# Designed miniproteins, single chains, continued (2): the designs that were tried, part 9

Each design is a single chain, and the fold is of that chain. pLDDT is the mean over its residues in the fold that is shown.

## One batch from the design tools (miniprotein)

Design m4281
Fold by ESMFold2-Fast:
Structure m4281 (fold): chain A 79 residues (1-79)
Amino acid sequence: MSDEQQQALVEQARALLEQIKAWAAAARTPEEREQVRRAAETLIREIDEYLEQNPDLREEVKQELREIRDELDRLVAEI
């Protein structure tokens, strides 16, 4: 995978994180909060699986993905 492809992956993950944060801020019902929680937990799992399957990612990319994952985990705890 090229450096450009790895950077694009991080940018996509950050965009999804920001979308989930916006969705969480807009959620008003228990059902909406549950949907946000499931979306965040799904993205956490996908990031964890991707990191496990791609050990050759640049360390900076791994670090940024872990930071996104940790931010999602904190968001889930606060919903």
Scores: mean pLDDT 85

Design m4282
Fold by ESMFold2-Fast:
Structure m4282 (fold): chain A 86 residues (1-86)
Amino acid sequence: SLLEKAKEALEKYRELAEELAKKSGTEESFQILEEAKKKADELVELGKKSKSEAEQAGYYNAAAGVMEEARKKLEELLKKQEEEKK
């Protein structure tokens, strides 16, 4: 279902973002993760209160998008950090 795919995407991108932030280990990386988690959690709460599966899937997809954007930012941050290591 669309809802199942949306929940799967959210979990996948959340896990990837958390792993990247932990690997980076910087205040900036944790700020990116925390902001994304807050936004995603707000969207998930709206999804839980939705009257239809389609509306719920929409909110979970939006939350997954927030976490995917955070993952991309964290990958860029980590790449720069690794390139700075000699």
Scores: mean pLDDT 85

Design m4283
Fold by ESMFold2-Fast:
Structure m4283 (fold): chain A 63 residues (1-63)
Amino acid sequence: SEERGRQLEEQARALLEAAAKSKNPSVRDALLETARVLISELQRLGHDKTAAELEARLAELEA
């Protein structure tokens, strides 16, 4: 679970960074949607603090 949480965090952060750099709105939206799925998985595994931090970053990018 801890190793899985680390992998999910790493993948979600990479997707959020890619979304931040994307100039294509459709690509950005797809990356953010995928990151949201990984964040939900983190919450299900009990990594609530990490998920909340990633949700805050995702919200910044959606604005």
Scores: mean pLDDT 86

Design m4284
Fold by ESMFold2-Fast:
Structure m4284 (fold): chain A 80 residues (1-80)
Amino acid sequence: SMDEIIEKTEETLQLLRDTFIEYMKFHNVPQEEIKKIDEKMEEKIKQIIDALKQGKFEEAKKIYEEMQEYGGKLINELEA
């Protein structure tokens, strides 16, 4: 069902968030910066799931792409 797909999507996004935060911790990013990143990721995940529940698939995709670009930028800054 669509509800099961949305639930699994949320679980996957939360796992990606947790993995990303652990990566930041491994690279000794300050705790206050990690908290800001974590809060932003949580907010974006909530927006994605809310959009999916409303059938707004293009909106959900756009927010997901913005979240991926944000994460990629942070990783590139750490690898530099």
Scores: mean pLDDT 86

Design m4285
Fold by ESMFold2-Fast:
Structure m4285 (fold): chain A 101 residues (1-101)
Amino acid sequence: MERHSVVLTFEVTTPTGKTFTLTLRFDLVLKGGKYLVRSVHFEEAPGTVGFSATSSERETLADFIRGLIEVYKDMGLKLKLLSLEASSEGAREAALKGING
């Protein structure tokens, strides 16, 4: 089964003006023309140990990314996309849909 992946790196700015880098590593399954999230690994730099979350492969990559960005905004955090790496053009487009609304 072909593995699909997306890696997003954000610069996160706190309400106090401090910055850190957040990297999200997505493992995806393509089902019915939709990129569904199988798992995501979170990494903060410079100092936090990464953590992983798994999903039931029911949420699209775009919906997952949008929801995550909304949570961070509710916390008063600002996110700036620094890089996007995708295993395929379709996975890249799905990620951009989540980032851009």
Scores: mean pLDDT 78

Design m4286
Fold by ESMFold2-Fast:
Structure m4286 (fold): chain A 115 residues (1-115)
Amino acid sequence: KEVEEYKRKVAIGRALLFGVAPDEEIAKEATAIGNSISSLEDLKKVFDEYEEAEKKLIEYLKKKNKEETLEKLKKEIEELEKKYEEAKKNKDRVSAARYLFLAVFKRLEKKKLEK
């Protein structure tokens, strides 16, 4: 249950800080939170919540079967890179950029798990 909350916070943080959302619902939540940011302190809180949520997510994934998790991440990265190439071929630049950034985030997640 807490894992789903950390996944959601990570997705919202990435949408807010980097403009990349995995789906429309997360994009909507990120926009609502972004509209509520009125101070540097509010923005710092978003950064802190994102970093803490990503740290907790990585800790959870390490406590599972690390080897199985790394294999799943590798497969997800390969699927995202294939979607990027397909979107690029179809001249869908917005989807291509989205899939590329999602693949980069999964590669960073994999590197953190490998430590």
Scores: mean pLDDT 80

Design m4287
Fold by ESMFold2-Fast:
Structure m4287 (fold): chain A 61 residues (1-61)
Amino acid sequence: VTREEVAAKASELVGAEVTLPDRPFASRTELLGRVAILLADKVPEEQRPQVAAELRRFVFG
């Protein structure tokens, strides 16, 4: 799974464009953690667990 694919999935789940930092990630876990931080600003608190679960399933699948 690429950075761009994860950004696209996050954007679909949020309903708004999500952009990732223009740098390599050491692992899928680091990538997921960075996306979770970005989603904290975009997603209502009540929806964050479900969005996080969908992203985790997509990344680790």
Scores: mean pLDDT 70

Design m4288
Fold by ESMFold2-Fast:
Structure m4288 (fold): chain A 66 residues (1-66)
Amino acid sequence: SAAAEGRALADELRALPVEDRIAAGERLAREHLSEEELEIAREIGEKLRQIGDSFQEALETGGKLQ
């Protein structure tokens, strides 16, 4: 199944060093995802980044308001 294949691939990628993991992920995305799917993945990544930035800002602001 696609879900089982995706989980196995994710487990394999997690076993790699971070740099190799990023390179392997980018290569697989280019080979297997359409341009539309890459656009959606990029949009999700951007939203996750914004959440991360908001979390960091909240931690910094919380420190200042002690």
Scores: mean pLDDT 65

Design m4289
Fold by ESMFold2-Fast:
Structure m4289 (fold): chain A 94 residues (1-94)
Amino acid sequence: MFERTLTLSERQARALASALERVSAQTGDKLELGEPVDGRYTIRQESASGEKRELVFTLHVDEAGNVKAVSVFGYSVETGEWTQLEGPTPVEYA
């Protein structure tokens, strides 16, 4: 299980949740953005095969500080490979 704490705005949290859903669809992994605890969000990851992966999230911000795009990279401990799983995917604000 991979866990990372992030301080995110509500809109950034929604964008990340959307990106995690797309990564989940592509990899078969179960990815969840938990509810904030003490202002911090946690990401939970579980591989479809039971293999644990380390995920690195990069939030690309514009000059105004708004999240413009998100990239997700996965590191497979089994294969030693880095894979770009998502992004840079534009953040769509409703």
Scores: mean pLDDT 64

Design m4290
Fold by ESMFold2-Fast:
Structure m4290 (fold): chain A 58 residues (1-58)
Amino acid sequence: MSDHEKALRGAEASKGGAGAAASAAEAQRINDYVAAKIALEKAPTNGTARRYAEKAMA
């Protein structure tokens, strides 16, 4: 279903934004994951940032 992809994207985006307010532990884990993902997307300017992201995603 084409509509299925729309719902999936919406759900993930909504959860990402609201995740920080869920709980302290969960917010921390989500924050770490998002930070690592953003670092990879933005393109690593410093080796440190890239290595940290690689380790977090590995």
Scores: mean pLDDT 59

Design m4291
Fold by ESMFold2-Fast:
Structure m4291 (fold): chain A 55 residues (1-55)
Amino acid sequence: SMQQMQQMIQQFEQALRDGNIDEATQIMQQAFDQFTPEQVVQFKKEVGDVLLEIV
């Protein structure tokens, strides 16, 4: 669902802010396992935007 995707993006962002790369990697792997190909494309776009804001 979109709500689940947004929650995972928020968790990913928090893990990166905490410097917890292992946690961020696990969240990405779980997202790719749970989402459809279309949702994975959307997740990658959202994650890319988050990375640009953090760095």
Scores: mean pLDDT 76

Design m4292
Fold by ESMFold2-Fast:
Structure m4292 (fold): chain A 78 residues (1-78)
Amino acid sequence: MTIEELKKNAEKFEEGAKLSKETAEKNYKLAREYREKKGDKVRYAQAYTAYSINKAGYDFSKKLAEEWKKKAEELEKK
């Protein structure tokens, strides 16, 4: 894999991580608002599930972006 490919992949996963983080934060806030207002338990469960899925996506994408960024930096020194 070339340095350019590693950099491009790192940028794509950094973008994906940002979107997943924003979606997770939005759904966490929604779940919290439901909890405080004593609404429908199904809506709380749906929002919390969406939070959990997007949090996992954020963690995965961020880890890959950091790994590929480090590999690109190491290859630039060679």
Scores: mean pLDDT 79

Design m4293
Fold by ESMFold2-Fast:
Structure m4293 (fold): chain A 70 residues (1-70)
Amino acid sequence: SPEQERMNQRLEEMIDQAEEALRKGNVLEADILVGVAHVARAVLKRVGVEIPEDIEKRLREVEEQVLKAM
């Protein structure tokens, strides 16, 4: 649906921001953004929104990179 596509786009924007923060060395900002993205992901999955596999993979990858940088 258009709403599901919009919500997935918002989640992708959060992940993009986390990746950018990490690239700039702003590890704490990236960690906060990853946390917010996880909350958004959990809510979307609870209400039955299908999250694309590439978005799921990118969130896992940026989370792992943030944890390694801490």
Scores: mean pLDDT 86

Design m4294
Fold by ESMFold2-Fast:
Structure m4294 (fold): chain A 63 residues (1-63)
Amino acid sequence: MSAKEAAEKAIEALEAGDRATALGYAGQAISTGENTELVKEGGTALVEHNDVEKALELLRKAA
């Protein structure tokens, strides 16, 4: 799966309220080595700050 496709699926999961699926796809995007800093920051916003809006904004930039 491409980093872009993984990030797009993570966004869709977050919009649906499925955080577990979103984190899974974010992990796949990171493993691809593309836009890893944006994906990591988005994941951190979600996990540590419960900030879904910021996570969505950062993931959309990675996609």
Scores: mean pLDDT 72

Design m4295
Fold by ESMFold2-Fast:
Structure m4295 (fold): chain A 97 residues (1-97)
Amino acid sequence: DKLEEIERLLEEALRYLEELAKKNGSEEAQQALEQTREIVRRGLETVRRDPELIFALYKDDAALEALGERALAGDPEAQDIVKGVWALQVAEEVAKK
């Protein structure tokens, strides 16, 4: 059930971003949407594989900071996890509204 809620929030986030890009109609907004969709898609796969890990990390600011630094250094595992956490953060923002 927990996984289903996460997936629903992620799908809502993507729909909301698409609506915003459509409303603005700018070339920059369209490019940002396309790139965001790809990041969210990868993040969703990561969340689907290990939702408990991503959810726990989402609440740990110190762990996220260290993970973010590793992702920027080119660590592929860290990059996937960061995308998963970012997707959850976007989903929470959408659910809050």
Scores: mean pLDDT 73

Design m4296
Fold by ESMFold2-Fast:
Structure m4296 (fold): chain A 80 residues (1-80)
Amino acid sequence: SSSQKAAEYAQKALDAAVKGDVDKAYEYLLKASDSLKGTKTSEEVRKMGELVRRAMEEGDRDTALLALSSTVSALKSLPK
């Protein structure tokens, strides 16, 4: 399902962010957003990607990881 693919991409984004890979984290969040294209959630994930990229570029790793963890949890909680 689109929600399952989005959750998998968001998890990969979190894994990349833990390793400090800003570009990969952002790319995976864009893929998560694209998997939900046409939904309100897609726009929210895209905006979260921008927030995560900015936080990591500013060295605010804790904010980025919290945002990513929340996004992964939210996407895993979507109805099947």
Scores: mean pLDDT 82

Design m4297
Fold by ESMFold2-Fast:
Structure m4297 (fold): chain A 64 residues (1-64)
Amino acid sequence: SEVEVEKIGGLYVGYVYVNGERVLVGVDETEEGARARALAGLPGALEHPERGKELSKIMEEALR
């Protein structure tokens, strides 16, 4: 699947894979919401992979 969802703390985090690298694109209180946000964010992550990876790292560090 191009989209992966994980639970971090009290939130669900949606990831997409861009050039084989995992990028965080969505956060929601529900697994389905996180998946939907990740799918909606996939085109933008594909167009701007470096920006997406930078933001993903910042958000993952803030959530952990």
Scores: mean pLDDT 75

Design m4298
Fold by ESMFold2-Fast:
Structure m4298 (fold): chain A 113 residues (1-113)
Amino acid sequence: MTAEDLLAALSPGSTITLEFRLGDGTVRTLTLRLSGSREGLEALARGLARMIEEGLLTVKRLAPGELVLEMEDTPEVLDALRATLEAAQAAGLTFDGSLSEPAADAAIAARRA
């Protein structure tokens, strides 16, 4: 999966769903609706593609306007995700997010607050 593959599917208004697998076997879901600059989308796509290449993220679904990713709820994965989202926001990405479970919320909320 390359940044170009992700950029071909993603545009402003696209949705990214992040599924975190916790150590107890439960799954927490973060849904992000994307907006903002092309530079922000490009930064997000590059960061996500790198995490996929490094085996930190698995692509469950890639379709026009939709990306679904799975990951382990580990410090390594969460730190890489926070760095990716921070770089994308610094480049002009904006997004609205909703979390289904408190455990995933704590790590992601620290990047928005």
Scores: mean pLDDT 76

Design m4299
Fold by ESMFold2-Fast:
Order: C-alpha cells, then structure tokens, then sequence
Structure m4299 (fold): chain A 64 residues (1-64)
C-alpha cells in the first residue's frame, strides 16, 4: 500500500472511533486515551494522526 493510502486508513479509523465515542456518549480517561494513541502508533499511524486523535477526543470529553 502507498503511504498516502495507509495514512488515509489510519485517519479513517481514528475518526470512526471518535464517532463511536460520540454515538455511545462514552468519556475516556486520559490513561485510556493514551492506550488508544499507543495502539494507533503501533499500527503505523503517523504522529500527526495520533496527535489529532488525542486532541479531538480530549475536546469531545471537555464538551460533555
């Protein structure tokens, strides 16, 4: 797979997970957010995607 397609897949996975959290109204702890961020990194997600994911989940938690 090209790096562009891999990045798009990781971005889609991060957005899908955020969507599930919003739909289920689940609030993750900071430790849980870090665990998911680590899993994304281990799957090959770029630092940019991981940082964006963490930021968006924390913003969502603050809105609840």
Amino acid sequence: LSPEIEEEIHRALALMFLGILKATKLKLSDEEIEEWAELLRKSGASDEIVEEFVKRVKEYNAEM
Scores: mean pLDDT 77

Design m4300
Fold by ESMFold2-Fast:
Structure m4300 (fold): chain A 77 residues (1-77)
Amino acid sequence: AAADVERAVELARRLAELQIEYLTKTYGLSEEQVAEMRAIAERDIAALEAYLRANPEDAPAIAEALEAEIAKLEAKM
């Protein structure tokens, strides 16, 4: 249960990092733009973690969805 929540949060962080990398390579984001995106990602990840701590049963499904999104994004990079 706790391990599933930790995995989902780790995958969300990994997805955010890949999204920032993809956008930086594709659109040439500045360091300031990258920092703003990281700040937004951290807020969203914190909200997801809080949700999953209250609803740990949802963690496996969310982790699977995040893995699928990571795979789709990696295929574009």
Scores: mean pLDDT 86

Design m4301
Fold by ESMFold2-Fast:
Structure m4301 (fold): chain A 79 residues (1-79)
Amino acid sequence: SKEKRGEAILQMASAGVYLLGALIGIRYNEEKETILRYLERAKELAEEAKRLAPDDEQLLRDAEQMLEDIEKLEEEIRK
């Protein structure tokens, strides 16, 4: 529905805020655990966006791309 799509967009925006928080944390030499916590929260929010708008092909692709970016960054941080 249009309402669920609006909620999904807000969840994606929130995921973006936490992902940006992780990137800023890396720049400022924040603790690894703090950065990983931001990435975990971004992942949860992106997954919720997919749940809210499962029939929106473009939103699903954008959420999947964000999840891939998060996973790639997590792998780099865990090394």
Scores: mean pLDDT 88

Design m4302
Fold by ESMFold2-Fast:
Structure m4302 (fold): chain A 81 residues (1-81)
Amino acid sequence: PLPYPSREEQREIQLEALRRYEEEYGRTPAIEKLIEMIRQNKPFSEISKFAEENFSPEELEKLDKIGMETALEYLERRAAE
């Protein structure tokens, strides 16, 4: 199994995933606020709460898919080092 990413690595993965989402589906105020919260290193519980309150189930599924793909690419690159 690939090693578990650090909190900082998780933030880098999340920010890259959101950048990809924004590039494919466009920028919304909710995405901008989510990016800002992640950059400010807000607690996961606060970020999760915001996402659940401000994104549709369909948007959350798209974010999860891009997030998973981004995380896998990141971990594969790290494993190759």
Scores: mean pLDDT 77

Design m4303
Fold by ESMFold2-Fast:
Structure m4303 (fold): chain A 88 residues (1-88)
Amino acid sequence: STAELRREIERLLEEVERLIARAREMIANGAPPEEIRAVIAEAERLVARAAELLGRADLSEEERLELAQRLAALRNEIADVEAAVRAA
């Protein structure tokens, strides 16, 4: 159902937020770059999955725009974390 698909997308977005927070904590604690990159890669995989589901979902244009904006914000946060890893 549309409601189940919406909940799945939201669950993926919440998991991405948790992974970004974890990556930031790992950077702050001086974790090995390869371990941080693994967490970032998982976040990128989940963002890609959420985008795929959003692209195939039978959602209203307004709901698509809302979720697309949230995905764009998360992609920007992932880019910021990647830049922080390179700076460390």
Scores: mean pLDDT 87

Design m4304
Fold by ESMFold2-Fast:
Structure m4304 (fold): chain A 94 residues (1-94)
Amino acid sequence: MIEILEEEIKKNKEITSKLSELEKEVAERLAKAKTMEEVDALRDEIGPEVEEYLKKKLKEGASLDEIEEERLKLVALFELRVAEIKLAEIKKKE
């Protein structure tokens, strides 16, 4: 399990190596989340904001491929943070 989490962290770091301004803001907010519950709360909080941002980009002439790439990077940021928290919990076994 640890090896799978470390592989997920590595892959998601590669996907998130170049971030837009929105993706950077999301990454900074995710870095402050210490628990899975905080990550889920952030996902619920930013979900409507992200959807409105992507709809605006599409209306302004962004391609469907660009919208999908942005969406995949946002998913990768959340998956990266989830994997980091899970790995930290496994290593901290109280």
Scores: mean pLDDT 78

Design m4305
Fold by ESMFold2-Fast:
Structure m4305 (fold): chain A 67 residues (1-67)
Amino acid sequence: MKVFSEEEKRRLKWAVLRAAGLEPEGPPPEAPSPFSEAVLRATALILGERAPTLSEDHIAAVALFAE
């Protein structure tokens, strides 16, 4: 199982919210998400409107499952 730093999880949540067409909070991350756009879009479709209310850890777990 992949283990991410807090900063990587934060970047992942930002990328998933953007892929869902939602407005993420805070500045754009310095580096891209470790996941492909296809995985980010799949995660966004699974979570939908729930994504903003979920922890970064939860979103990371779903993205790993979608991979």
Scores: mean pLDDT 71

Design m4306
Fold by ESMFold2-Fast:
Structure m4306 (fold): chain A 65 residues (1-65)
Amino acid sequence: SAARAARRAENLAAGKELISADTEKGQLLREIGETLRRIGDLVDKMLAARKAGDEKAAAEYAAAL
């Protein structure tokens, strides 16, 4: 039936839009995760530099945040 074919096409298009939104969200979440890891690495290096008494290195890592 033509009506059933049209309904399937609409459902498929809606499904593709939802998948595209999920893919875009997945990419943004990965970018956020990479940024958070970089921030975490800088914080760890800053704290290690402070513990070692390297105030210049600690200030440089803090400025990179």
Scores: mean pLDDT 78

Design m4307
Fold by ESMFold2-Fast:
Parts: structure tokens; C-alpha cells; sequence
Structure m4307 (fold): chain A 68 residues (1-68)
């Protein structure tokens, strides 16, 4: 979990997202992954979509800030 969170933060920072925002998004992703732990394949599929949406939302928000 901790290693996964660190890797997510580093990946988001490589995309140009500030550390504070990357930490917020990583926390949400980690919590979704934690909730999916022990889940069936169907439940894991349901968790995947929210995780992708959180990452895409962080990217869009950063792009909006750059466009200003």
C-alpha cells in the first residue's frame, strides 16, 4: 500500500501535477484499492473505473489551471 501510494505520487508529479494535489489523488486511489481488497473480479472491475476517473480529473484540473 505505502509503496503503491508513493509510486502513484511520483507518476502524477512526472505528469507535472504538484505534490500536494498528487498526494490527495493518491490517497483517494489508495482508499479505493483498500476497499476493493478481498473483492471479487466484478467488484475489482467496478473499483477500476473510479480510480481512472480520479486520475483523469486530476489531469483535467491541472490543464485548466495551465489554460488560465
Amino acid sequence: MEETKKNIILTLQDLGIPKEKAEEVADKIVELARQARGATADELGQAYVPIVKLVNEAIKEYEKEKAK
Scores: mean pLDDT 67

Design m4308
Fold by ESMFold2-Fast:
Structure m4308 (fold): chain A 88 residues (1-88)
Amino acid sequence: MSDEEIKQKEVDNAQKFLKQTQQYFKENEKNLSPETRKELEEIIKHAQQLIKQAEQSKDVKEAIRLVTLAGFHLIAAKSTIFVEERKK
């Protein structure tokens, strides 16, 4: 209900999505090329940094923007893993 509660909910949701994406990557990492693994590790790391910045932000609007951007990166990573898994 408060702006702080909205921020906390969005950060918690982003953190759950990050953990799910990290788990999916870990389960499939052996099936990925070294190049794809490196790219995905960088994308996931960037998303994690954005979520951390959102947690530290004093601006609720900026925090929501940062977790939304992190979400886009995680969707891209998950899609890449899904496509690579289906090639096997």
Scores: mean pLDDT 84

Design m4309
Fold by ESMFold2-Fast:
Structure m4309 (fold): chain A 94 residues (1-94)
Amino acid sequence: SLREELEKTLKELRDAVENGDYSKVIPLAKKIIELAEKLLQSDDPEDKRFAAEAYFEVYSALQFVYNITQDPEIKELMDKARKLYLENKEYLLK
């Protein structure tokens, strides 16, 4: 399922950050954003909530990595993830 794939990809992002494999962070962050966008098309409120949670987790991970690497591509993705989280955080309040 899309939710299972997103959960697996989020775990891969957490593992990459923990292990300092920062080269994996950009492709994983892009994949998570794509999968979360697909979950937002679901009529299930739980899928929309999980998508909002995924945006926040990606934002937090990218913020941490940006503070270490100063990579402008990571900053661009971080700003995008933050915006997507703020636009969808309402699903966490239901």
Scores: mean pLDDT 87

Design m4310
Fold by ESMFold2-Fast:
Structure m4310 (fold): chain A 78 residues (1-78)
Amino acid sequence: SLEEKLKELEAKLKEAEEKQPVSIEVAELQAQIGRVYYALGKKKEAAEYLKRARDLAEKAGAPKEVVDALEEARKYIE
């Protein structure tokens, strides 16, 4: 289920944040959680996670294309 997927991703996010809170891996997990929230109809939470993912990806030095894709995804669901 989407709820089970969300719990799995939240556990992975916690582990990744404990290892390195500013990383592309953490940003990717936040983006995945945002997409699951969107699929669950929780658009506000989805937008918040995608915004966090975009900001963190930029801070972690991700390519512009990745940062731009996350910003477009956030705008699409708002």
Scores: mean pLDDT 85

Design m4311
Fold by ESMFold2-Fast:
Formats: sequence, C-alpha cells, structure tokens
Structure m4311 (fold): chain A 71 residues (1-71)
Amino acid sequence: MAKEEARRFLKEHTGIEVPEDASDAELAHLLGQVATDLPGEEVVRLTPLFRELSAPMAADSKAGAAALAAQ
C-alpha cells in the first residue's frame, strides 16, 4: 500500500512516527518536506508515491464534484 510505504519511508528518514490515521494528503505533504533533503535518485524513487498519494485525492475531488453535478 502506498500509504504504508510512505509512512515507513518517513519513519526511516525523519525518525518521526506518523499516526496510523494520517491522510494521504498529510503523508504526501510530509514526503514533500523530506524530499528537499534527499539526493535526486531518492526523489525519483518517491515520485510514484507522491503521485499515488496526491492523485487519488485530486481524482476524488474532481470525480466527486463531477458526479455530484451529474446526479
């Protein structure tokens, strides 16, 4: 799961234990903060996680708004 992978990565790099009820948006934001201190190759590895965590939120927002308008 992208959320579990992101949480594990954050714990390994920051030593901060992210709450298990943290949202996808919160995890994506924290990964963005950590990425500023990472070498480029690690940032590239995180790109799919950023996309997975951010894209569902954006897709849910857009799809939800469109579906609500269509209903």
Scores: mean pLDDT 64

Design m4312
Fold by ESMFold2-Fast:
Structure m4312 (fold): chain A 80 residues (1-80)
Amino acid sequence: SPLEEEFFKLLGQILELAKKAYFDPNADMDKLNKELEEIKEQLKKLAEKSKDPQLKEALEKTIKEIDELIKYFEELEKKK
């Protein structure tokens, strides 16, 4: 499915952003969080287009996980 392929592509992008946040001491956290928000909007659009309930559930769970990831990275930034 083209929607499943786009979802897996977005998952790969999330993983690369997470790697930068966890392991790159020079990571621009504001930029990373902005990119995560943009991916979240793309996931929402895929969920609206999807007729597959399993894919829709996976997309909604991933959106929720991104919200938690953004919160976590904001908390890490505040701890210096």
Scores: mean pLDDT 82

Design m4313
Fold by ESMFold2-Fast:
Structure m4313 (fold): chain A 57 residues (1-57)
Amino acid sequence: AEDEALARAGEISDRGMELARKNAPEYARLNQSDPDSAEIMNRIAEEAGLPPAPPPP
């Protein structure tokens, strides 16, 4: 049923959030090295419901 699909999506989102928080410093470093990667990461984050990468300094 629909409830099972929503539960699975929630679990995936929660795991994605935990990994994103744990790896936040690495994401910041990658964004500094390559602006194209920053744009790609922002698109992925939007699709996954994650916060967008911070703008480059």
Scores: mean pLDDT 61

Design m4314
Fold by ESMFold2-Fast:
Structure m4314 (fold): chain A 68 residues (1-68)
Amino acid sequence: SLEEEKEEVAEALLTGKSTDKELSPEVIKEIEKLQKEVEEESKSWDPDADMEEVRARIEKYAERIRKL
């Protein structure tokens, strides 16, 4: 189901693990959108940012996938 795909992709982002599940086109489109947003945010990202700040950003992206 789409909800299961969203949860699996969100978990993969949070843990840094790749998923073996075939994703719906809707989920793939959102992932591509997030990749562009990550690229854009990385331009203003503080290179001295600690792991806690990095995790907060990853959680934000995971939330967007869950809301699909």
Scores: mean pLDDT 68

Design m4315
Fold by ESMFold2-Fast:
Structure m4315 (fold): chain A 73 residues (1-73)
Amino acid sequence: SLEELKKLVEEGVRFYEEGKRLLEEGKAALGTGYVLRGIGLGIQAGLLIKELKKKGEEVPKELEEKAKELGGL
């Protein structure tokens, strides 16, 4: 569902941004963990986008771009 996708992307962005902030503060272990969680959520969002598109669902380009930026897919 688009609601599930939106939550997944929003959570992924939040973890990724917080992780980058923690890395800038020198909290390497914690920051890396947050970044990896954000990336993982981005990958999960990308897979969900593929499934929604296979079903003929229209996915907002903004959500698709954010998922790609997070997961690199």
Scores: mean pLDDT 83

Design m4316
Fold by ESMFold2-Fast:
Structure m4316 (fold): chain A 77 residues (1-77)
Amino acid sequence: GTSTVRVAVIDDKGNGAAEGSYRVTLRDAKTGEVVAEGLNDANGVITLSGVPAGDYVLTITDLKTGTSRSVPVTLKG
């Protein structure tokens, strides 16, 4: 099976990030290959659909500052 990954990016005031200001990259944890990428919408939400079961690293990048955060993600089919 496949999963949908949703990421919400909020500012220090609780508002969604401006459209296209953040990129989310999902990489296979074993190969490092990019399996999905997206930019946030006007509500600060990124939706990555059709992702197979597996172990991944999710990286969120602020495109204005170049600052990124990474988190491990395991998807079970």
Scores: mean pLDDT 83

